# Designs tried in a protein design run: designed miniproteins, single chains, continued (4). Part 44

Each design is a single chain, and the fold is of that chain. pLDDT is the mean over its residues in the fold that is shown.

## One batch from the design tools (miniprotein)

Design m13497
Fold by ESMFold2-Fast:
Structure m13497 (fold): chain A 108 residues (1-108)
Amino acid sequence: LAEEARRIQAEISIELLNRRSTTEEEKEEILAAQPLIKETFGKELAEPKLDGELDDEEVETRYLEEMLRARYELGMVKPEELEEWLKILKEKGVDERVIKLVEELLKK
């Protein structure tokens, strides 16, 4: 499996978590990557949301939680990679709610 593809997806997810919302350009970038993701993992990521679709901080957090769970379920993020994700998320000061989600996935 392509390690670089996983790293790129992790970095994109973390950046989205820090930005609070997704712009049209970011959505297009993620959608453009979907064919490569599908070829690499055999499955697609959840569709990103535009600004205005995530007009509340809690809604944004819920969407990001769902994206992370979906990636984990699709096998795009391995349990071992979750430990590294947790480290990066803590370093970047991401929302505690998302950090707790990663910790919960690690405990499974």
Scores: mean pLDDT 57

Design m13498
Fold by ESMFold2-Fast:
Structure m13498 (fold): chain A 104 residues (1-104)
Amino acid sequence: SLVEQEKRFLEGMKRNLDEIAEKYPEIKPLVEEAKALLDEIGRAIEAGDYEGYDALVDRLVAVLDEMSAKLQEKGDIKGAIELGSMASLLRMRRYTIRLERKRE
C-alpha cells in the first residue's frame, strides 16, 4: 500500500538524519525538529490527511534547507549535498503520492 511504502521511506530518512546528527552536533536541534516532522508526516498519511501531509512536507523541506545552509557556511559541502538530496527525495515522494491519488 501507499501508506506502507511511505512509512518505509520515512524510516529510511530518520536513519539518515541520525547519521547526520552524529557527524554534526551543531545542527542537532534542527535534526530533532526534522525527526518530529517525519513522525507527524507519517501520522498524516495514515489518517488520509493529504492537506496536512503537504504542509508538513513543506515545513520539513524548509528545515532541511536550513540545515544544509548551516553546513555550507561551515564549509561542509558534502553534508550540505546530502541534506539537499533528502529534500529532493521528499519532494519526489510527494509528487508520486499525488499521482497515485489521481489514478482513481
Scores: mean pLDDT 84

Design m13499
Fold by ESMFold2-Fast:
Structure m13499 (fold): chain A 95 residues (1-95)
Amino acid sequence: MEEIEARIRADAAPVFESLDAAEAAPTPAQVAVLERTLRLIREEREAVVRAVEEEEGPDHARAVERVLRELEERLRRVLAAIRARDPDFRAAAFE
């Protein structure tokens, strides 16, 4: 189980690194991408977890759900931190 989670985290590492970079030096374009990604995770998480459970089994599905939940929480915190620093970024982030 821990090995499956570690592999999923390794595959997701570039995404988490992008979040760290965006938090350190945010741009309106990056904020727009982060907000869209958060929305997609919220809308698609159940379907993705279900598909993984059917193909790989319940242990793999639980690992994927945990990583997706952690990514959602990280995205939410990064966006909150950016908005607290510069509220105008929210307005500039929408197309």
Scores: mean pLDDT 73

Design m13500
Fold by ESMFold2-Fast:
Structure m13500 (fold): chain A 68 residues (1-68)
Amino acid sequence: MKEEIEKKADELRPKYRELIEKDASKVGGSRPGDNEAAMARSLAVLKALEELGADPERIQAERDFILS
């Protein structure tokens, strides 16, 4: 269970980064509100995975990546 959740969290990282970058390119630059909403969604998913028993170290690494 934990290992499966960790793999899913790792898979989510590139997906959310790509969505943020894609949104920025469409408008000729990042809008803070749009990026903030995307980050909030990603963080909410990570919180749910953590509550399901995912490895806290793995979840923290994903948060650090999303917030960077």
Scores: mean pLDDT 60

Design m13501
Fold by ESMFold2-Fast:
Structure m13501 (fold): chain A 71 residues (1-71)
Amino acid sequence: SAMEERIERLVEEFRAELRRRHPDLPEERLEALVAAFRTALRQVAAVDPSRLDEEFERFLRGLAAHVAAEA
């Protein structure tokens, strides 16, 4: 579906962002973060698809800040 394609596109953008900012991040940890992000987007899409972009931005800010703080 168009929504599933949109979610996977956002997930790939998130994965690329993590790889760019943290190239030495272990693959297992990177995939765990990506899986958490995908799950969050799918939950939002199931409840209210119109909020997907807002949740994407919020989640990216939260995780990017969290990963940066641990670096």
Scores: mean pLDDT 74

Design m13502
Fold by ESMFold2-Fast:
Formats: C-alpha cells, structure tokens, sequence
Structure m13502 (fold): chain A 65 residues (1-65)
C-alpha cells in the first residue's frame, strides 16, 4: 500500500532504521506479507540507501519474532 511505502521511505531517508523496521512490521500486519514486502522493496528502491534498507529489514525481523 502507498501509505506504507511512504512511511518506510521517509524513515529510511532520515536514517532511522528502527522506525523503518517498525513501519515494515506494521505494514505487513495491516496488509499482509506480500503487500508489506512489496511496499518495503519499493521504498528501499526509492530511498536509494541500500545499507539502511538492509538494517531496517533486520530490525523488522527481530521485532516480528
């Protein structure tokens, strides 16, 4: 969903990987793994910050367990 993508992208651009991870988890919980995963991927591509994206995914995995 576009709202999820925007939230993840904004957090990644600000360098806040914890907030980006929280946004990914919230998006998956609200829209499902497929839609949440696609939103995270799209936000990562738009942010242009691969390192922050990798860190945010790691945070999301820890917070979802």
Amino acid sequence: AADCETAIEDALKSGNTDAAGDAIVSCIKKYGEEAGGEAAKSACEKSGNADACTDAVGVALEKSG
Scores: mean pLDDT 78

Design m13503
Fold by ESMFold2-Fast:
Structure m13503 (fold): chain A 66 residues (1-66)
Amino acid sequence: MKEKRIEELRKKAEEYKTQADTFEKNAVESAKISPTAAAVNQASADYFKQKRDEYEKEAKRLEEEL
């Protein structure tokens, strides 16, 4: 059922958003003590932002098919 799949995709997008927000916060805090740690945390945040966008796009595509 498409509605169930949309809910699963939205849940995954929310999980990736939470992870991205966490790593972005860690990047800001890490910048105070280590530029390298800040860069690593920012790269992780960017990765999860990309995953969030991918899942949100798929959810929207399925919603438009309803």
Scores: mean pLDDT 83

Design m13504
Fold by ESMFold2-Fast:
Structure m13504 (fold): chain A 116 residues (1-116)
Amino acid sequence: LTKEAARLLEEAARLLEEAARIMGGDPSLLRAAELLRRGAEAAEKGDVEEALKLAREAASPLVGSIMYAIGLIVDTELGLKSKEEGERARKALEKAMEAARKLDEGTRLLEEALKS
C-alpha cells in the first residue's frame, strides 16, 4: 500500500511539474508538486500520517491551479485571451486533472494503510 501510494504521489508531482512548465512556472502547481514529492518520500519511509497530511495539503494549491486554468479557457472562448493561452491552459488542465486522479488514489491507499 505505502509503496504504491508513494509511486502515485511521485507520478502526480511529475505531472504537476509538467503542467507548471506549460503555464510558465505557476507557483501553485510547483507548490503542489513539492508537497507531493515530500509526501512520496514520507510514504516510502512508512510515515503514513505525514504522507497523508502532505497529500491533503497539496489539494488546496492544486484546486486553485485547476480553477485558474478553467478561467483562462473561459476567457479565451470570450475573446479576452489569446488562442495560444487557451491551448496552454487546456494542456495544463489535462495534466493537473490526471495528477488529481493519482493523488485521490494515493490518498485512498494511505488512508487504508493508516487503518491497518
Scores: mean pLDDT 88

Design m13505
Fold by ESMFold2-Fast:
Structure m13505 (fold): chain A 99 residues (1-99)
Amino acid sequence: SKEKELERIKRLLEYNIERLREGIRSGNEVLIRAALDGIEWVVDELEKLNVKLPDDTKKLLQEAIELLQEVLEKSKDEEIRKRAEELIKRIQALLEKNK
């Protein structure tokens, strides 16, 4: 069901938010890249699923934006910065669509 798929996507988003937070805290670029891979997957799946997003999912997406903005402030890696900037734009578009 779409509800079960959305719940699975939400759990993956929560998991990758925590990985991103830890990667930022520790300066672990490998962990940051892995978390970006996971968040990109989540965003791809949410775009594909094209359903009205629950408030808890929107809250997690907003937390992801805040962490991605922190990546832009702290990272000097051009690829990481480019990926974070693109993800912020994609997540903002998802949130705008779900007002």
Scores: mean pLDDT 89

Design m13506
Fold by ESMFold2-Fast:
Structure m13506 (fold): chain A 113 residues (1-113)
Amino acid sequence: SVAELRQEAVTSLKDFLKEVAQKNGVKLKEDVLLEAAQELVDAVLLGDEEAFIEAASRVPLLSVEDAVLLWEAVIKQDPEAEQALASRLGVPVPKVKQLVSVLVKLVEAVSSE
């Protein structure tokens, strides 16, 4: 269901943000990570790039450029954006690709109704 795909996307994004935080020595509470993941997923579903950038800016892990790259990787399916984001965040490209695939799957499920 769309609700199950949304929950999968929120969990995947939360876990991604947690890994980026840990790699950068930043301690964030689980509730902060969950709230950020929910807001980012909701902005993707609304097709609202400005809301997505604003939600990302409240997380001290993501710059505006990082948010734009993630948006382009998901909405425009840009593989160069995936590589650039992975390099900037210091995570493997397959990790970004996995997150993007979960978010794209959710967007496609909503758009195909």
Scores: mean pLDDT 84

Design m13507
Fold by ESMFold2-Fast:
Structure m13507 (fold): chain A 93 residues (1-93)
Amino acid sequence: DEDEKRKNAEAARLMAEAGGIGRKAGRIQKILDDMSEEELQKAIEELDRYIERLREARDRLRALGMDELADRVDEMIRFVESLKKQILQKLNS
């Protein structure tokens, strides 16, 4: 089925993009305690861009009827939002 193949290819691309963002956010989490205030502020801006891109990917996956993959991206959004909250707490301490 040509339509199913196109949907699966688009979903794979979206998940690869989301996975890349997740790895970048995971790297930020690992170095969080070694970051300067200026680096933490830049990380907030980066995480805001990641959240926006992940929301776009989630919404597109949901539009494709791929709810399980959209749910996985939603879990990644929650992880990035949690990491952003941790950085904001560190900046306010």
Scores: mean pLDDT 90

Design m13508
Fold by ESMFold2-Fast:
Structure m13508 (fold): chain A 64 residues (1-64)
Amino acid sequence: SAEQAAETLYRLAKEGDEDAVRSAANAIAKAGGGTPEQADRIYEAALKGNLEETRKAVEEALKA
């Protein structure tokens, strides 16, 4: 789910595991349509430490 994905991304970003955040963002974007822009949006939101923004980015990527 988008909520669980966002929480996982938020946790990984807090732990400083940026490689895991990038991999997860790419996987989510691929599920939604494979757009690099969507992956970048998710990655940036997670690294900002904003859970709500991360959730919205994941939801937008997955709504397709």
Scores: mean pLDDT 81

Design m13509
Fold by ESMFold2-Fast:
Structure m13509 (fold): chain A 96 residues (1-96)
Amino acid sequence: TKEEILKHMVEAGKHLYEALKATTNPEAQKHAEEALKKLDEGAKAFSEGDYEKAIEYINEAIEHAQKALEATTNPEAQAHLQKAIEHLQKAKELIE
């Protein structure tokens, strides 16, 4: 449902924000911020009914979250990034 998709997008955003706060690695911070930006753009596209564009932005958010995960050594940031990726993947599956 639309409500389930939005729930997963909101949870992904929360985990990305927490990862950004937990990490001190500049590369991880850069990618976490880009993931948040792409998620925001994806959420807007979804709200406008542009599902193709929403999926494109969610894919970009996943790529940036994965790069942030690779860059950070902070265990809290890693846990949050993994949860963010899971929620992004679920949102994408439900839109597709």
Scores: mean pLDDT 91

Design m13510
Fold by ESMFold2-Fast:
Structure m13510 (fold): chain A 90 residues (1-90)
Amino acid sequence: SEKEKLKEKANKAMSIASEVVRILLEKPEYREKAKELLDLITRLNQAVLREDFEEMEKTLEELLKTMEEIAKEDPSLQPLLDEFKEVYKE
């Protein structure tokens, strides 16, 4: 179903974003950005658990925007952004 596809998409997106958080936490200058991303991951996870499909869509869009900002500041994260975008297109 469309709802099951969205849940699968959200879970894949959270996995990629969590890897970005891990990388960002290695650098003191990115601690605030890592926190912002972690807060969005937590919000998405709560939406999945509640089956709040509107909040899942909204939070996925916010994650995409935040991931794009992060990749602009740290181009080494571009491959993870590209992977996130492929998941987002599903």
Scores: mean pLDDT 87

Design m13511
Fold by ESMFold2-Fast:
Structure m13511 (fold): chain A 59 residues (1-59)
Amino acid sequence: EFEKEVEELKEKALKRFFDLWVEMSIPENKEKYEKELIKAQKEFIDEVNRLESRRKALE
């Protein structure tokens, strides 16, 4: 089910984002983990787009 797969991806992404936000609370690490957060956000978007594309092919 597409909706379930998207929700599972959201849950995984939210956990990753939370962990990165915690690391970013340390000023020394902020710039490094900001880059990781941007990368994680892009990976999430790419995966959602991949699922949407697969769903459209099946409809």
Scores: mean pLDDT 77

Design m13512
Fold by ESMFold2-Fast:
Structure m13512 (fold): chain A 72 residues (1-72)
Amino acid sequence: MEKAIKEAEELRAKSKEELKKRQEAGLRAFWERLLARSPSVDPELAERLLEEIKRGTYSTAVDAQLIRELRA
């Protein structure tokens, strides 16, 4: 039982880390592409977003606001 529980915990931890890495890489690439195509975007705001993605503190609430501005 202990062995099975430990293996399950390790798998969940790995899956969570993989999801975070994919999310960070995808979000960074997404914003870099939008920045290249949207000269009207505030560069300081965009750099701060990329920093948050790099730190792993990114939140979807911040993303929703920025997406609205970039789409405009």
Scores: mean pLDDT 64

Design m13513
Fold by ESMFold2-Fast:
Structure m13513 (fold): chain A 82 residues (1-82)
Amino acid sequence: MELTLYVPADMTVEQAAQLLRRELEEAAKTLPPGSTINVTVLTEHDAARAAELAAALAAVAREFEKQHPDVTVRVTLRRVAP
């Protein structure tokens, strides 16, 4: 399954983490066991804040996998211009 998240410059790391958590829980309702969720995160944040964002979103993905052991989550973060 493919998910795309857009994180604009005015969205906080906490707001982005909450958004990812909601999207993963929604996806979990219909995913068969053994599924992989590929999350592509597009962000307008600078390099330093993008690193903080990547760490926070990785933590959300790991916590989700603890609750859903048959699901694998891969997060790819890409910086984009506004």
Scores: mean pLDDT 84

Design m13514
Fold by ESMFold2-Fast:
Structure m13514 (fold): chain A 64 residues (1-64)
Amino acid sequence: EGKVVKVKIIGSNEIVTTSGKVYKKGDVIEAVLLKVLPDGSLVVRDLADGGLAILHPEDVELIG
């Protein structure tokens, strides 16, 4: 798979993964970056449980 990244949630919207895990503003997701979409959205796999999420660029900050 792709690069391991740390993504901080900076937006007010909750992020829900395909596994049902919920992330909120201030949370950090450790994930594999699978794809960057044309709109800048990040497709990631959460390293905690393998759940997939699409992260919009306005809602997240890449920190590592």
Scores: mean pLDDT 82

Design m13515
Fold by ESMFold2-Fast:
Structure m13515 (fold): chain A 86 residues (1-86)
Amino acid sequence: MKVTKDQARQVLDQMIDQLVQSIKQHTSDPDVYAAMMKEIDKMRDKLNQMIDDGTGPKGIYDTFINDFQNSLLKISAAANAKRRAA
């Protein structure tokens, strides 16, 4: 139904916006930023497909939190590698 999909989309957009804001504030390296944006685009595509398949706002939220943990691990690894670069 249209209403449920609109709500799920709004939750997704808000979460993505908050994540992008956080990355922008803590990442000054354009290469690291570009890599993070590609991971966010993949997550957005996956979650949009789930919304189209009928996943409600709670399912989108739960999936985002789980995928966000994985994205944070990748961001942390990239930042750690950058920090250790001479």
Scores: mean pLDDT 73

Design m13516
Fold by ESMFold2-Fast:
Structure m13516 (fold): chain A 98 residues (1-98)
Amino acid sequence: MTDEELLDEAIRVARELADRIVELFKQGKTREEILAVLREGAKRLADIASQLSDELRDIVYRLMEEIAGIVQDLLDGKLTVEEFRERVDAAIEEARAA
């Protein structure tokens, strides 16, 4: 895979992760179950990032950190599902623009 293809794959994984988190949250799954899914998604993103150049790796790590923070805010009741989606979309667009 090229760096561009790997970055596109990372963005796809991040979007799928966010959608899965929303699904679990709407189903009333526990914080522990939702954080387990976040950890699995973060490992997959880290595996993709390990194949990228240092500059693009930092972009994926930043995206992963931002998504983790947004998920915590959702679980802490600081965000609605709509606000969660908006913040995830903004983080992904920032990563794609870099």
Scores: mean pLDDT 85

Design m13517
Fold by ESMFold2-Fast:
Structure m13517 (fold): chain A 94 residues (1-94)
Amino acid sequence: MKEEVDELEKEYLEALKNKDWEKAEEILVKLGDLFVKEEDIETLKYILEKLEEIFKAALETMKKDPSLSEEEVKKAEEHVKQLIELLRKEVEKK
C-alpha cells in the first residue's frame, strides 16, 4: 500500500509539472479509492499525510499556472478543503 501511494504521489507531482490537469485528477481519484479501502489506522494516517502534501503542492502549482482558469483553481481549493476534512473525520471515527 505505502509503495503504491508513493508512486501515485510521484505521478501526481509530475502531472502538475506537465500541467496535465486531467491526469492529476485521475490520480487523485485513485488515491481516494485507496484511502476508502484501507482499514489499518497507521496506513490511513500515512495516506492522509501524503494527500495533504499532494494537495498543497497541487494548489501552489495551479495558482502559478496561467493556462488554468481562476474558476478551476477555486474549485480545486474548495474540493481539497472538503476532502481533507472528510478524510480526517473518517480516521477519527476508526
Scores: mean pLDDT 73

Design m13518
Fold by ESMFold2-Fast:
Structure m13518 (fold): chain A 81 residues (1-81)
Amino acid sequence: SEKEAKELLAKGKELNEEGNRYFEQKDYVTAMKKYNQSIGYYKQAIALGEGELRDEAEKNLKESFDNMVKAAKAQVAADLA
């Protein structure tokens, strides 16, 4: 339903922002977990959403995925230092 898709999209946004906070603290492992959880909620929002809601969820999924990759790269760099 549209209401359920909106709730899933909002939860995905909250988790992406939590991931950003952990990334700023250099807790890349926790940041990756939060971004991955965000991706999961956006996938559910895409499955249930239509039109602009689905488009927003797809764009936000891409952002959370890119953020997860950045966190993974940052963790590798930290482990090599």
Scores: mean pLDDT 90

Design m13519
Fold by ESMFold2-Fast:
Structure m13519 (fold): chain A 105 residues (1-105)
Amino acid sequence: EENLKKAREEFNKLFLDTFIKMLNALIKGDEEELDRIMDEFVEKFIEIAKKYNLSLEEVQRLLDLAKESFETLAKVLNLPDDIIAKLKEKMDEFKERVLKRVEEM
């Protein structure tokens, strides 16, 4: 629980930086930049998971919180429906990639 709290705090910082970068890339329609941002996001999250020795269940909780945070921010910022849909798609891809990497740890 304490490790999950610390991991969540570090992840929240990573998430905010990544969210801003993803929004800029999505608005520009820069798919190559989006792919680079997603690759970096996955790798940095795996580093946090390893640093705090997170279980698969703890990783799942963080991923669920990340998805909720993205959806909440998108709604609060009143983003266009197409941008919200693309953000959800990228978050689902992120979740799948992280879970696969954690299973291989």
Scores: mean pLDDT 81

Design m13520
Fold by ESMFold2-Fast:
Structure m13520 (fold): chain A 80 residues (1-80)
Amino acid sequence: SPVQEEIDRLFAEAERLLKEAEKMINDPSVTKEEKVKVLSEATRVLTRIVSLAVQHDDPAALERARELIDKLAEIEEKFL
């Protein structure tokens, strides 16, 4: 399904962005602006996954997106 291919691509993008954000937690050279940009991009991607999962009644994708949203929240806490 073209929708499933889009969801899979968006998950790959979300996981890449979360790994990038995790690396930034321990990097003193990273600016606040760079942190905000990565968090905003991750939020945008995850929001689109949730929208597609709800529209296409994909509970597995919705559950996986929730797990990544929780991980994003933990990363956000560590940027404080």
Scores: mean pLDDT 87

Design m13521
Fold by ESMFold2-Fast:
Structure m13521 (fold): chain A 62 residues (1-62)
Amino acid sequence: DPRLEELLRLVEERTGIPAEVFRRAFSDAMLRAVLDAHDWDVEAAARHLQRLATGSEEGPVP
């Protein structure tokens, strides 16, 4: 799905975490559910996945 590929690319660019890590951690169904929760807004879905991956980073990594 082109939207899933774009989502994973944006998350990788934003977090530095390889897209493959997200594909292993989240099934395609879970990634589609995140997209659906954000009305298929790839940027909003990418921010959602970034928050899940970083646990709401407020400052420098300890």
Scores: mean pLDDT 74

Design m13522
Fold by ESMFold2-Fast:
Structure m13522 (fold): chain A 80 residues (1-80)
Amino acid sequence: SRVEATKEAIKKGIREEIERAKEFLEKNPDLPEKIKKKLEEAIKEGEEAIANPDATPRELVLAEASISVVLMAAEIEARV
């Protein structure tokens, strides 16, 4: 199914964003606790989206966008 192929492509993108967020947390130990918690929550939400076999392509796209936005905000906060 083309829909299943699309879901797998989006899940790959989510995995890549999760890995980027994990690397960012590892490289920035002095981030404010609230920012760390937001990133950890975004990672967990992304992992849950990937693990849900009933997730729609739309839900997966929104999950990917959510991680990306949280990571971008954290990267801005780290640039003091």
Scores: mean pLDDT 86

Design m13523
Fold by ESMFold2-Fast:
Structure m13523 (fold): chain A 86 residues (1-86)
Amino acid sequence: SVFDEFLEALKNKDIDKAYEALEKLMKQPNAGESLLNYLKSRDPQEIKKILEEAKKYLDSLPENERTRKLKAFVDELLKAIDELEK
């Protein structure tokens, strides 16, 4: 799954691969629905931990278009997980 590629890239702090995976996700039809189904099929606490660690790493990097887009997407995923846990 492209979502698995994205999370593994974030976990490994591979910003280039994470950005490539994000671009692939943005080109997919029904990306939002696919994302929601993916999050429901996984342990949300494990995903949340990966995303929170990734956000801290991204905040330590110089700001550019890639890091801003990655941070924005990570923030959207964290919000989606919080809504699913309610």
Scores: mean pLDDT 79

Design m13524
Fold by ESMFold2-Fast:
Structure m13524 (fold): chain A 67 residues (1-67)
Amino acid sequence: MSDRQILLLIREWLRTKASDSMTLGELAEELEKEYGIPKSAVFRVLEKLGLSPSNTAGELRAVLDGL
């Protein structure tokens, strides 16, 4: 799965299921459970956005809205 495809799944998860207080570590765990995406691949995409597993879904939304 490409980084672009992972990012599209992250955007869809944020739109439908993630609370702003959810950590990106928790978000990566949910994407692994739902779609079988390795957490390492999710974290690689997040790192490219300047984010870590300790950041929140709300912080990720702010970054993505700024794009």
Scores: mean pLDDT 82

Design m13525
Fold by ESMFold2-Fast:
Structure m13525 (fold): chain A 60 residues (1-60)
Amino acid sequence: GGLSEEQTRQVEAGARAVGESSGVTLAEEQVKAAADAAYRGSGIEADRGALRALRDAGAI
């Protein structure tokens, strides 16, 4: 399993919101790489996969 289109957009929006709160603009490529990594998750681990991918990309 992976993220739906809506979930992918929510992940991207969340990453941007975190950047805005910190006064930092996150790169779109980092957010998209994290969403892509989450799509390769096992469904159950999709949320954790997205979080780990965002952290590994340096987005959070």
Scores: mean pLDDT 57

Design m13526
Fold by ESMFold2-Fast:
Structure m13526 (fold): chain A 103 residues (1-103)
Amino acid sequence: MSEKALEELKKFKEEAGGEIFRNIHDRDKVTEILEELKKKLNELRSQLPPEVQAEADRIIKLIDEAINKGDPKALTEVLAYLKVPAGSLIVIGDELDAELAAR
């Protein structure tokens, strides 16, 4: 298992999370970044430890659910993986705004 692959994944997660946070109002841009993350996870998967491979497989599935099914729960879990601040999610849709207002 490659320490270099783990460092590359960590750097990509930080960059992707930052880009999503800056472009949170742009759904097309967020989708593009999520597709890039999915590609990077697939590329690095074979070089990652088994426990990190399992997490990568889970995140790939959540990206597919967020993009193809528009699942806000799947999107929220992917954004948490990228350490995007939870407060930024209030800007991505009426459904999430309604959820937060109900609290």
Scores: mean pLDDT 74

Design m13527
Fold by ESMFold2-Fast:
Structure m13527 (fold): chain A 94 residues (1-94)
Amino acid sequence: SEAATRVAEAVRRGAEKGDPEGIRALAQSMADKAVEAGADPTSARNLADGIAGAGVYGAEKGDPEEAGRLASQVAEFYLGRDPKAARAVAEHAA
């Protein structure tokens, strides 16, 4: 998915910088864009929590590739059935 790919790259970059607060802010902004596009608020919150968790985990372990891989899986799970939210998140993550 394009959304999953762009989310993964953004989270991987955040993990490479060792910036947990930036990763959390990015995850929250993605959730906000998903809600603006009509996504369920609970699903958007779970998306944000999953992306933030993946990115922070990868940053703490010094493994940006794993951060991106996990973030991609989270994005595909929550955005795979919501094309409007996926498009909004992909555009924001680019």
Scores: mean pLDDT 84

Design m13528
Fold by ESMFold2-Fast:
Structure m13528 (fold): chain A 88 residues (1-88)
Amino acid sequence: SLPQEYYDLLKELEDLVKKTIDEAKKLAKQGKVKEALELIDKTIKELKEKQKEFESLKVPQKAIEEFSKKVNEYIKKLEETKEEIKKS
């Protein structure tokens, strides 16, 4: 299991992803498709940077794998939302 501080970080990232999806869908409905896609891309970049930051820490490999799996699931949701908006 991850230390509590990393679960707290994952919760913050989960909340960021949810807010990004909600706001991007709202922007797309307003015809602001470019702004919606840029918002999603910004959040994906932030998630990738947080993943690299975590990988640079001297933590057990199992903790790195567990954190990376959850971050990759968040990135996948954002990329799926991006493709949904592009098709609309």
Scores: mean pLDDT 84

Design m13529
Fold by ESMFold2-Fast:
Structure m13529 (fold): chain A 74 residues (1-74)
Amino acid sequence: SAEGRALAAEAARLLEEAIRAVEEGDLKTAQRLADQAREKGAEASRLLGNRSLLAEVEAGVAHVEAQVRKLEAE
């Protein structure tokens, strides 16, 4: 569906913004954006019936969360 594709694109954009937030040291913004990407990715996966899309979004979120944890550990 068009709605599912739009949500998938939004999830990808949010992950890209989360990575930039990590690079800028804004870990709270990075986590918030990653959380939003997970939510949009789950909605997109449901509407499109595409489990691979959900796995891809979850991998991106896991990457952001790993970077946040690494930087928070100092």
Scores: mean pLDDT 85

Design m13530
Fold by ESMFold2-Fast:
Structure m13530 (fold): chain A 104 residues (1-104)
Amino acid sequence: SSEEKLKKLLEERRKRAREILRQGAGTWIVNQLRKRGLPAEAERLGQIWREDPRRALELAAEIFERLGDENSAEALREAIRSGALTFFTLIGLLFDNELRRRKE
C-alpha cells in the first residue's frame, strides 16, 4: 500500500538522520561520496572541510547536483544560505520526531 511505502521511506530517512547525527555533516558527506565511487573527491572535500567548511559545502552541493542528487544538493545550499552547518542534524531530528509521532 501507499502508506507502507511511505513508512519504509521514513524509516530509511530516520536511519540516515541518525547516521548524520552520529558522524556529523562533514563526515557524512565524505562517506556518501566514497560510497558513490568518488574517493578522490571525498579526500579533496575532507581537506577543504578542515580549512573552510562553507566552501566544502558549496563543492559538495555541486558534486551531488552533477550526480543527479538534487535533494542532497539543495539541502547543502540551504545549510550555506542559513549559515547552519548543523542543518542536516536539524532535518534528521525533524524526520525522527515525525516518525515517532506516527508510530504512536
Scores: mean pLDDT 66

